# Designed miniproteins, single chains, part 5

Each design is a single chain, and the fold is of that chain. pLDDT is the mean over its residues in the fold that is shown.

## One batch from the design tools (miniprotein)

Design m142
Fold by ESMFold2-Fast:
Structure m142 (fold): chain A 85 residues (1-85)
Amino acid sequence: SKERFNKYKFELETAYGMRMLALSLGNESAAKKVDERIDQIKKDIENDTTLTDNQKAELFKLDEELKKIAEELEKRGEIKNGEVR
């Protein structure tokens, strides 16, 4: 359903935001827990029978885009070890 789609979208966006915050604070343990949560959200999406194939594809595309942004920021040192410049 659209409501379930919006829930997963919000959960993915929130989780990636929390991951970035954890890394900016130098909390690698918290970041790892968020990564585990993201993996669980993705499994929940894959197994959700109320979502259309198009909705699942859109959520997985969002996950890929958010992951790419997070990896680019981490590589540039912009969200590394609590050093906000």
Scores: mean pLDDT 80

Design m143
Fold by ESMFold2-Fast:
Structure m143 (fold): chain A 83 residues (1-83)
Amino acid sequence: LEEAKKKFEEGDYEGALELLKEAFKEAKEKNDIEGLEEVRKAALELAEKLKESNPELAKEALKLAIEADIEIGMMRLKEKILG
């Protein structure tokens, strides 16, 4: 996450998105809900930043945020049903 945020601050939005996708995969594999929340937040921020200047990249960032939100919901549901 730290590296993705640094890329975003440097204006390397493609690099930021790539690192966020990597962080998403790691958080998903570790069942890290907090990590997924951070990925979702960062991806939404990236999508907002790029919505007018690079709508295709913004769409990919939004897609990642939606995927993270779904995973969070699924993990929380599993905790309630399966204990």
Scores: mean pLDDT 82

Design m144
Fold by ESMFold2-Fast:
Structure m144 (fold): chain A 95 residues (1-95)
Amino acid sequence: SAADELAALERQVGRILQLLVEGRFDEALALAEELMARATDEQERALEARYPALAATARELFSDIPDITILRALLIAARNKDLERARKLYEAFKA
């Protein structure tokens, strides 16, 4: 169901954020790339609706990137090994 797909997406986002704050950037990157490749636009919109603080934090931290998504923010944080942005995204996810 759409709800089951969203719940799976939420679990993977939480896992990626945990890997990022643990400094496991290569593992976070691999999961973020896999998740971005298969997530639909509808699923990403549903994720942003459920995690508005996380979506707003992604837009604030990556203000120079038009149409930044939660998944794209995670990908960039992992690719750049950006622990400070990863921590801010993680705290927003927990809110």
Scores: mean pLDDT 88

Design m145
Fold by ESMFold2-Fast:
Structure m145 (fold): chain A 100 residues (1-100)
Amino acid sequence: IVKEGETIVIPEAGTYTFNVSFSTEPLHAKVDGKTIDVTLGGLAPPNTKVDLIIDGKVVATGKTDENRKVVLEAELESGKYTFRFKVNGGYTSEFKLEVK
């Protein structure tokens, strides 16, 4: 489990799926193969707009489902990045990402 401001290390370039959920838990992320499971603090009702932002650019957009979850995909090349989310107009804190 990776916390806010910590670096997520992924072993190879490719298409990654970001599974975003909301809870009262502290902001954290976990890597599972080609999936990055992200828990954002707070509660988002269904049909809330969520943008995935990598190095200041919106790379994917979706809306929360009936379970308050959203799935976003991004193609990542080797390198170092910062990512965060924009949830209904508000920005989350950042994570650092290193792709080997």
Scores: mean pLDDT 80

Design m146
Fold by ESMFold2-Fast:
Structure m146 (fold): chain A 99 residues (1-99)
Amino acid sequence: MIAEVNARLAELGEEVRGFDEPKQTAARLALGEQIIEILKKIIEVESTPELQEQLEKTEKIKKELEKNLPSEEQKEFAKQMRERLRPLAEAALEEWLKS
C-alpha cells in the first residue's frame, strides 16, 4: 500500500535530516529523485490528483535544489546518495507491489 512506501520514505527523510549543510541539500536532492521515480511508478498503477500534485511539487523542489548545488563535491555526494537510496526506494516499491 502507498502508506508502506510513505513510511519507508519517512525513514529515509529522517536520515537525510541528519546531515549538516551542504550535504543535507545534496542528500535531499538524491531522496527527491527517488521519490519522483516511486511516484511515477505508483501513478502508472493508481493515478489520483493528490499523487500527481505531489509529483509536480517534488519535481519543482528537485529543480530548485539542483540550482543550489554550488560545488562539484556536493554533486559527487548527491551521486553517491542516489546510488545508496535507489535500492532502498526500489525495495519499498516492490513491497508495495506485493501488497
Scores: mean pLDDT 71

Design m147
Fold by ESMFold2-Fast:
Structure m147 (fold): chain A 99 residues (1-99)
Amino acid sequence: MSEEELDEEVELAFVEIVRAIALNDIRKGNYEGAAEAVPLLKKMTYSKSEKVQIEAVKALGELARLTGSEEFLKAIKDATKHPNKKVRELAEKYLKELE
């Protein structure tokens, strides 16, 4: 395994942990706490790994759908401008489902 592959596994685990924490906050009605996931997941959309970028956008989209939060909606709108076409197309799909 290359160093890049190890970084990918660590970043994928980080996205899963951030998603899990945000989902737990939503379950408790703590939507402000869930929004703390936004800057962390936005950073992961710029990972060196396309797989990590895609999983971060999926997490943002799922959390936006569950919360209706403006912070998550803005993050999805920002992702429609991303340099990676696959990230843009996925973000546009989520945005259409949320409007």
Scores: mean pLDDT 83

Design m148
Fold by ESMFold2-Fast:
Structure m148 (fold): chain A 79 residues (1-79)
Amino acid sequence: MLEDVAERIALLELGKNPEKSFEQVYEEARKRARELFRRFVEDENPPEWLKKFLTNLAKKYGISVEELKERIREELEAE
């Protein structure tokens, strides 16, 4: 999950800055993805855009938002 989200963030960043390589943006995107995941786990009232993002991610994996939150918590603990 974290790697998939990081890849999506990196591709969006490359779309805005096409002169950058994927490798240059991927590490920053991975840090960004980790920050988004941490914020979702720690913030009981995340902003609307973050709720939408995570709801779409849960739908992509065919799970509930609550189950996604638990999987994110487990993935953050694994790092």
Scores: mean pLDDT 75

Design m149
Fold by ESMFold2-Fast:
Structure m149 (fold): chain A 96 residues (1-96)
Amino acid sequence: SHMEEYLKSLIEELEKEAERAQAAGDDKAVAFNYLKIARYYIQLGEVEKALEYVKKAREILGPDHPEVLRLEAEVYKKMGDTEKAEELQKKADEIL
């Protein structure tokens, strides 16, 4: 679809932004670009790719970052792993 082509173009631009941020030593910007990429992959239904980028962001931000936990929960829910999604959502809610 036209929307899928547009979202893939946004992902390509965010990947370039992540590379520029990494070259500049801005690890936090790299991580947040990875989270944006993951959200677009969720919209595309490419849940395995979304999970890959969430895990890359988690390596930078840490395992207990609320945005990482919430997005990882959303990915597992889309994958049909409702138990894992609920576990991650509860952890995110406990940090708030």
Scores: mean pLDDT 87

Design m150
Fold by ESMFold2-Fast:
Structure m150 (fold): chain A 74 residues (1-74)
Amino acid sequence: SKEEVRQLTLEQVRLIAVGAEIDLWRRTNRVPSASQSAEMLAILTRARNIFLRTNDQAGVQRVDQLTAEWRRLA
């Protein structure tokens, strides 16, 4: 539906911001706290569920890549 397309587009835009945040963490040589890590993983999990529901396999793959990058900071 048009509503689903709108939600998908917004989530793709949000992933750009999330990617930039993860890049900043990687570049600043700091380790996120358990709380900060849980918050980021919750955001990524929500995004993955939206992409799965809308059958956007590229979005799912992008979330999985960002999740792996985030886990490498721990």
Scores: mean pLDDT 82

Design m151
Fold by ESMFold2-Fast:
Structure m151 (fold): chain A 110 residues (1-110)
Amino acid sequence: SKETEEVKELIKKVFEEVAKLVEEEDPEHAESFKDTIDLTNKYLEESDLSAKELVEELFSWLTSAILYAKDKNLEKFKKKLLELAKKVADEIEPIDPETAKKLREFIESV
């Protein structure tokens, strides 16, 4: 559907932004992180998942990335990921308001 294609494009843009951020803030692990981004992006792009399921996968992936930054004490990377996550919450709200709410609550908890 058009909605599914819009979510896939959002996921691609989010992954591109995170790849840039990890290169800047955690260059030692950037290649490994980008490899996981590429594999996940390919999986989601080729999937028959609904827009809502794609949004839930993006939520899971993005929260994991934020927790990684927190665990590694990468405070600048964490702050930039949180700002990206706020924008993602706004963009997914029309598709899945419950997941958008969960993402906003997660952001406030970190």
Scores: mean pLDDT 87

Design m152
Fold by ESMFold2-Fast:
Structure m152 (fold): chain A 79 residues (1-79)
Amino acid sequence: NRVLSEEEREGLVEAARSVPAAPEAVVTVIRESRSTRELASFLQRVLGLDRETAEALAAALDASADPVATFRAFLERHV
């Protein structure tokens, strides 16, 4: 779990908007999220993810050299 910078949140918003099937609620929760864990928790509710998938997303974002690309790929698989 790490803090999301404003720059990273903007990148995540752009990634979400580049996925046509992603609901607008995804953009809202990105802007409300302060950390990768909080983002994953909100997405669990918004996208109907199970806990394991949400925890895996948080871990993947924390470990990724390119969290924006990781997030885009995640949305393409789950929306």
Scores: mean pLDDT 85

Design m153
Fold by ESMFold2-Fast:
Structure m153 (fold): chain A 66 residues (1-66)
Amino acid sequence: SEAAAVAEIEARLAALLASAEEGARQSAAPPGTTEVELRAPGLVARATIEVGRGTATVTYEISREA
C-alpha cells in the first residue's frame, strides 16, 4: 500500500537523521549538506541532510513515480 511505502521511506529517513545527529553531537562529521534519493514501491523521495555543530536537519519531498 502507499501508506506502507511512505512508512518505509520515513523509517529510512529517521535512521539517516539519527546517524547524522549522533555524528554532529560527537563533532565527528564535518558541517555540510548531503543529498539522498530513496525509493519504495510507487514512490521516490529526495532528501537533504544538513549537518551543523551539534545539530542535523533532514528536509525531504516524496513524489509518486510517473
Scores: mean pLDDT 76

Design m154
Fold by ESMFold2-Fast:
Structure m154 (fold): chain A 110 residues (1-110)
Amino acid sequence: SMMEERKKLADLLAEEAESFVAMIEAIAKLMLRNGEDPAVVEKEKRRLLVTLVREFQRTLEELYKEGKLTIKDVGRAVARFFGIPELPEDSTLEEIREVFEKKIEEIEKE
């Protein structure tokens, strides 16, 4: 069904984002092994994570605008990628944007 296909797409997008997090972690480890200052490595890691989160949001919003994902599918992908409980079924795009902004603030603080 189209609903099952959208659910699979949402799950695949979250899995791809998780793979990029693993790549960012691998880059950070290589920088440390290369003798880079840990503070510089942490700053670069934070920058890459923020970039990934913003690109993930952009991709989900584009797919939503194209009718390829529903708001529920976007919320599913976000919950899976961020490791948070599933968002309410009546969540708005504005509320999902707030979840992204809070995640970015969390990353930028650490």
Scores: mean pLDDT 88

Design m155
Fold by ESMFold2-Fast:
Structure m155 (fold): chain A 95 residues (1-95)
Amino acid sequence: SPLDQLEQILSDMLVETVNAILEGAPSVLIETLNYAVNKMTQALQLYQDGDIDGAIQILQDAISYLEQKKKEHPEISTSVDDVISKLQQMLSLLQ
């Protein structure tokens, strides 16, 4: 189901975030990953409540924020691109 796929993407993002913390990644990367996890969690909650439009808006806003973070912090751009790809995958499941 779309819900199972959304939960899998969030699970993968949580694992990536934990691994970044354990490996001593820069604080800006950990902050960025935590931001993405929080927005994915909010979107999933909205989707479960039947607010699909709200879920889409949260994910679109998160992508815009991360594009800006990538410009401010080129050193984490590859990791930010991977997160944006996961957010775009979630959007595809909702549309």
Scores: mean pLDDT 90

Design m156
Fold by ESMFold2-Fast:
Structure m156 (fold): chain A 100 residues (1-100)
Amino acid sequence: AEELKEKIKKLEEALKYVLKAMRAFEEEKYDEAIEYLKKAKELVEGGIKELLEELIKLVEEIKKDPENKEKRRKAVVLLTATALQIIGEIFDLELQLKKL
């Protein structure tokens, strides 16, 4: 029970950082977005961590070429997909906790 609660808490904190990164990205504050994504990455494991690693790399590339509309669109899609993946994992863990 406690292990599931701690994992949920870490995922909720990671989600908050991803949402802050989305806002920073929209404001073209790429260094702030990268910092928030790195903080989210430290709180997660597995597939979400891999998504965050890919996303950090993509935002670093966009910082070097901010006029690249295709990369910017891919970053928005991946940010959204990452947030949804975290929400889904929180939901699954909360269902497991409810059965205990």
Scores: mean pLDDT 87

Design m157
Fold by ESMFold2-Fast:
Structure m157 (fold): chain A 61 residues (1-61)
Amino acid sequence: SEEFLEKVHEVNLETSRRAKEALAAGDAAGLTPEQRQAILDEIVREHRKKLDEVSAEEKAK
């Protein structure tokens, strides 16, 4: 549905913003490559979780 596509778009935009902010903050804090990768992995996990929620809402019609 149009609503589903809009929600997916919003989740993608929010994830992109969060990743950019988190990486900038990590660079400013002098995080190691391993610490930066852990942050990215967490953001990816949250992104997938949010997409699953949007899919569940669509199925709940």
Scores: mean pLDDT 82

Design m158
Fold by ESMFold2-Fast:
Structure m158 (fold): chain A 56 residues (1-56)
Amino acid sequence: MLSEEEAEKLDKETKEAQEKGVLARIQGDDETAARYGAKSRELGEKLKKAGVEPTY
């Protein structure tokens, strides 16, 4: 039940989570990187289930 604006915001947050995961890997924090990776995957899945294709 996402509005179009909420879906766009989630897509943006998904991209940001991916970036944060990469930064965590560079910092040597593999656990945090895995958590951000899981979060971005979950957010992207929510977007797709809402009928919105991710732009990333």
Scores: mean pLDDT 74

Design m159
Fold by ESMFold2-Fast:
Structure m159 (fold): chain A 61 residues (1-61)
Amino acid sequence: AIEEILKIEGVGQVLAEKLVAAGFETVEQIANAGASELTKIEGIGPVKAEKIIMSARKLLY
């Protein structure tokens, strides 16, 4: 859900909505995604994708 994704450091409301629309509905899905999968979303570059994935992993572990 969007509320779970908003817990990821560096993810605001607009980016959380884009992630959910792209099929990333959980922190676990984002933590296990490849950077190349996140860069397909508008507004996410390679560096930001890596940061989001790392932040998601920190929430799980």
Scores: mean pLDDT 80

Design m160
Fold by ESMFold2-Fast:
Structure m160 (fold): chain A 77 residues (1-77)
Amino acid sequence: SKLEEEREREIEEGLKRLREILENRPEEMTEEDLLMAEAQIELERKKRELEATLDKEKAEEELRKYLEEKRKELEER
């Protein structure tokens, strides 16, 4: 559905923004941003692994679950 495409774009834009912070403004990062940056590096590795073993749709679903789990870990800190 169109709502799901919108959500996927929001996630991609968030990750893109985080990468831009990492590349251009590392000194401006908060503790939370640093934890998210580490999660993003793991996410990129996880994405490549999933895309190699699973169909694109299944890989995207697993990535969403991984992101949600990482978000919960960050909230616990």
Scores: mean pLDDT 66

Design m161
Fold by ESMFold2-Fast:
Structure m161 (fold): chain A 78 residues (1-78)
Amino acid sequence: NAEQLQADAERLKRAAEESIKDLKKMVENVENIDPQTAVSRAVAALIIAAGAYYFDPSAKPLLEEARKLVDELVKKLE
């Protein structure tokens, strides 16, 4: 069922895009967010972006952006 796999890949890519937008806002407001919540959201964004890349190689920029944002978040939480 290629149609179902394509639909799932599209949903996962869209979820990755939204998660990255949320992660960017979180990094900008890190001082106002609980560190455990920040780490949990960052890990979730990485997992979603990695999943999107697994099903669609064109999503590689999303995974790279998520990695960059996680590195930035970790530095701000130190």
Scores: mean pLDDT 81

Design m162
Fold by ESMFold2-Fast:
Structure m162 (fold): chain A 136 residues (1-136)
Amino acid sequence: SPVDELIAEIRKAIDDLKAGKITPEEFIDRLVEVMEKAAKLKLSDEDLDRLHREIVNAAMRLGFSLNVALQIGDLVRAAILYAQKTGKIEEAAEWLREMLRAVLETKEKTGDDNAVRKVLEEKYLEFMKKAEELIK
């Protein structure tokens, strides 16, 4: 199915990053491409749930706690839904790229899940200001 291809792309990106085959920035670019493809496909709720679980698993493989991984998954899903609803794929992609960069840099710099949670909260509030009328 289309979602199986997206899941395979996410898994390959994680494997390539952990093997040192790609940089963190190249990893972010690949994940953003997957999210743009997901938005264009207009996935079912069941397929979005599968993609969400894979993003959560990917974040945990990168050393994030379960609570942080769930928040990352929720924000990625929100970005996909915003892009699907509005057609503003480029805006969602840029927001997601900046969020992922901030989260990965904070994890590397601090090793502190509370610092990562604060960054996620700030990015969530930024997203909600743009998407209030469309996301609920």
Scores: mean pLDDT 85

Design m163
Fold by ESMFold2-Fast:
Structure m163 (fold): chain A 84 residues (1-84)
Amino acid sequence: SMREEAERELAELKERMERSEPEEQRRLLQERLREYADRIEAGDDSVLPAALEVSELGVRMVAEEGGDMTPEELEQLIAEMRRE
């Protein structure tokens, strides 16, 4: 199914990111989010769960680089995103 395909692509993205430098990780996340946004605009809501996980990864990366959030604040933000 399209949802399973998106989940598989997300798992592959996560694996590639673990082996990539922070700058490359950020580029990969941005590229994937744009791809998912385009599919959602086209009416393919099956990628929405994967898009939310990619967004979560992006938020975690920004928090780690900026140091502006505590781990507790980051987890709260992610929980709020998943609530929506």
Scores: mean pLDDT 70

Design m164
Fold by ESMFold2-Fast:
Structure m164 (fold): chain A 95 residues (1-95)
Amino acid sequence: SEERVKALVERAEELLKLAEERNAPQSLIEELRELLELLQDPRFKDLPQEVQDQVGEILEGIRVALTEEPKETWDQVAARLRAFNDYLRELLAKV
């Protein structure tokens, strides 16, 4: 739903701000900005609920990494987000 998408956008915006405040790698900041653009795509709300739930799981993983994990792991977090963003782009292209 549009309300659920708005909640995901707000969570992603909060994480982008947190990443910037913590001086996260530019790769992670760029992939978080890309995720925000993908979530704001008008087709995103038409993706299966399971895909929207996966976004929530990814956002929680990033929150944990930024708050609880060593900075050395954040490049791997960026790589995982890039792979997820690529997957999400392919799904959006099929809507």
Scores: mean pLDDT 88

Design m165
Fold by ESMFold2-Fast:
Structure m165 (fold): chain A 80 residues (1-80)
Amino acid sequence: MLTREERAGVVHYLAEKDPATFLEVVDAILRGEPVAPETAERVAKLINEYLKEKGIDKELTPEEAVAELRAYLDDVRARA
């Protein structure tokens, strides 16, 4: 599982690197809709590339990647 700081960095990276895919995942989560498997796989790949570049010894499955983004949105909502 990612730390809060790692999760924030991941979200920033996704929004800058692939805003279309990031918005698609966020929209699905906020609507309570399932994230398409292809989209989840793309997000996991981008997150894992970011983690590797930052020297973070973690690797996420597509399901884990979507869960981390959901956790980020839940944390933001709880702190608002």
Scores: mean pLDDT 81

Design m166
Fold by ESMFold2-Fast:
Structure m166 (fold): chain A 118 residues (1-118)
Amino acid sequence: RIQLLEQIRSLVQQTLDLTDQAIQMLRNRSDPSQILDLARQVLQLNVQAVLLMMQEVPQSPLEQEALNLLIESVMLTQEAIRAIRNSDFEKALELLEKVREINRRTLQLLQQVLEQLR
């Protein structure tokens, strides 16, 4: 259980790092193809985190909140990918900034859960 939660936390941290990179590339008006590839990687990692979280039914309100936030992050990342494909970079930036804040909150919740298991 602790190992699974640490793996999920690692995936969420990696998602946060890639989301920050995508946000900077959007602000710098970088190649849309590279931004799209980063957003797709963020989506893949968020989906993996959701699937791992669902392997063991959430046993606490904090775990349920973390799962709900990960699901919201998946949905917003899909919308960001759609916005990038439509060259709506302002909307893509707004959506990825929301994904970043959700992933930060998810990391805080996962850290609290891990501390309770000690």
Scores: mean pLDDT 86

Design m167
Fold by ESMFold2-Fast:
Structure m167 (fold): chain A 87 residues (1-87)
Amino acid sequence: SAAEKAAIAEKLRADALETLLSVGKILGTEDLPEAERQELAERAEEALIILAGFGIEVLDPRTEEEKELVEKMRKEGEERVAAILAA
């Protein structure tokens, strides 16, 4: 139902934000091996893509390269959110 999809979308957005905040705290306070830092960076990137799919602006694009990156993340995020909600 529409209400069930809305609840899933809200939880997906909340989980992505929580992941981004948690990874940010760990990377800011821990001196981790490169492999662990890479895994956390990948989790943060996935969370950023999901948030971009919901239209949440995390990056302020100031250059043409940054604008292209933000638009790519938004499109990828919209596709990922749609796929999750269709499952």
Scores: mean pLDDT 78

Design m168
Fold by ESMFold2-Fast:
Structure m168 (fold): chain A 140 residues (1-140)
Amino acid sequence: SEVAKEFIDSLRKADIERLKEVAPKLTPEDLKEIAKLSDQEIANIVLGVFLQVQMGEKEIIDEITSILLDLIEKFYDEVPEGAYRLAKIALGLITSFPEEVSIETLEKAVKVFEKMAEKYPERFQEDYNILKKLLEKKKA
């Protein structure tokens, strides 16, 4: 779908304004398209964001991560594969940019991944444990 394509393109470019416009328009059918993202495509999205951070736009990491977490919580029950792909991007951003992710966004990540791990432990339990440990370290 055009909406899913534009969402992925805005993520890849770290275009926060376009991401804010497109993210609310995503449907379960768009998340089924997102579910088709390969591990390499996910890595390329995280790398795209990394390049924007090197140019000094560090604040957008927290905003992008928060938007991804909202989408994961919205869709994890109806389109778990699509939510899983978004979760891999969010985890990649958090683990690559731990200083750029706020405590508030990291607490949101822990809450969202805990809820997903309760329903789909085989997919999310390890990710939840990673996020919980990162939050404990950041609060110390």
Scores: mean pLDDT 85

Design m169
Fold by ESMFold2-Fast:
Structure m169 (fold): chain A 61 residues (1-61)
Amino acid sequence: MVVVEGSGVEAARAAGELEKQGYKEAVARGSNGRVFRGSAEDAGAGLVASVGDGPAVVEVR
């Protein structure tokens, strides 16, 4: 499991990069309390839409 902290855009980028390394699942939580749950592949497009571009933490596995 890899944990990345940053903006929503940075979290989405990190999840997409980790998907290329064989990671499959992503869960992100924004500082606004919004949550993304899905595949690491879907996080590249869906994470920012779900949690916004504010501070976010993503867990990828």
Scores: mean pLDDT 81

Design m170
Fold by ESMFold2-Fast:
Structure m170 (fold): chain A 63 residues (1-63)
Amino acid sequence: GHASSVTGGRAGGLDGALHAREGGPEASAEEGRKNGEIAARQSGGDPELGAEHGEEAARRLAA
């Protein structure tokens, strides 16, 4: 499909971070990384800040 449904991802940045952490350490590293990327884009601030946080969070979850 051509249409990328814009779901409620705005609050997902905050909720996603909490859920990623509470979701369990066994969560997929890919999930954490994707969440970090989405959060970084949603923030619109510094992609490096979000990417770094997402990567570190993903690594911790993968550990």
Scores: mean pLDDT 54

Design m171
Fold by ESMFold2-Fast:
Structure m171 (fold): chain A 83 residues (1-83)
Amino acid sequence: GEKKEKVRKLAEEALKLAIEGKKEYDELKADPTASPTQFSAAGLHASAGTAGGLIAVKQGEKLGDKETIELGKKAREAGGGKL
């Protein structure tokens, strides 16, 4: 239904945010001149996607939307797996 579509879009946005933040973080890991502040900023970006993924899992469970749950799980994994 309409609620499922909106939550799915939020889950997709969370996944994109997590992937982008993780990419930024991994690029910094390859740079020996990268500062702790730069790592913190990239980590916060990835963490925002991970948090959105957790919300998507909970909302997907309430709505019975397996695709939204899987997108939320992927967002959590992409954002650093164990932050």
Scores: mean pLDDT 78

Design m172
Fold by ESMFold2-Fast:
Order: structure tokens, then C-alpha cells, then sequence
Structure m172 (fold): chain A 68 residues (1-68)
């Protein structure tokens, strides 16, 4: 289904963000916080939240971690 493809894309984007963070040498606590945000977004979609809302929350959370 389209939702299953969007969920797979969300997971792939999260995995990409984590790999980039590790390659950039970000602190382990920052990487762990990003990992938690990715897992939270996936859990929200699995619980029935719209994928676009979960993606927006994930993007906002990652930016906050990187800016603070």
C-alpha cells in the first residue's frame, strides 16, 4: 500500500540521517537523540498517525537537536 511504502521511506530517511550523523562525527549523545526521534516517528505511524505529521515532527526534532 502507499502507506507501507511511505513508512519504508520514513525508515530509510531515518537510517540515512543516522549514517550521515556518524560520518560527520557528531557526539554519541546527539546520534542517540536522533535515533530516539526516528524510532518515535516510526512508532507514531504504526499507531495510526499520518506519515506527513510524523515526518514533520521528526524534522523539527532533529533540527532542534542540531541547533541546540
Amino acid sequence: SARERELALLRAMGDYALREAEELGLPEDVIQRIRELVEEALARVKAGEPVDAALRALATGIRAVLEE
Scores: mean pLDDT 81

Design m173
Fold by ESMFold2-Fast:
Structure m173 (fold): chain A 94 residues (1-94)
Amino acid sequence: MDDLQQFLRTASEANRRIVEATSDLRKRLKEKQKNGDVKGYLETLDEIGKRSLEVLREMLERDPDAEGVRFLYAVLSAIDKHTTPSLEMAKALL
C-alpha cells in the first residue's frame, strides 16, 4: 500500500508539473486547430512532447528513485521516439 501510494504521488506530481509546463503550448495547439494551421499544429505537438520529457528528466536528476517519474519518462520517451519522425514526415508532405 505505502509503495503504491508513493508511486501514485510521484506520478501525480510529474503529471501536474508537465501540465503546468505545457499550458501555453496546449493553448497554442487549440489555436492552430481552429485556424487550420496543420504545420503549426504538428510543430506544437512535437514541442509539447520534448518539453514534457525535459521536465521528467530534471525531476529524475533530483530524485532518481521516484518510480512514478521513471515510469512516465519511459512511456513518453517511447512515444517521442516514434512520433517525432512521423511528425517531421507529415510536415514535409504538407
Scores: mean pLDDT 77

Design m174
Fold by ESMFold2-Fast:
Structure m174 (fold): chain A 64 residues (1-64)
Amino acid sequence: AVLEEAKAANTPEAYFQAAKELMLRGEYDKALEAFDRAIALDPNPTPEQLQLKKTIENIKKIKS
């Protein structure tokens, strides 16, 4: 379980990797949860990370 492994590691990097993996699997709600947890641990996201979040949110809006 990608998200559970990230929770066990409890680092921004682990949550960010979980978010990418979940997005590639089409699990957009879990991807956003992992992304938000990564930002909560390190509130200085890169422009690339912010763009990724917007992409996931836009896909979710179109699908649900």
Scores: mean pLDDT 77

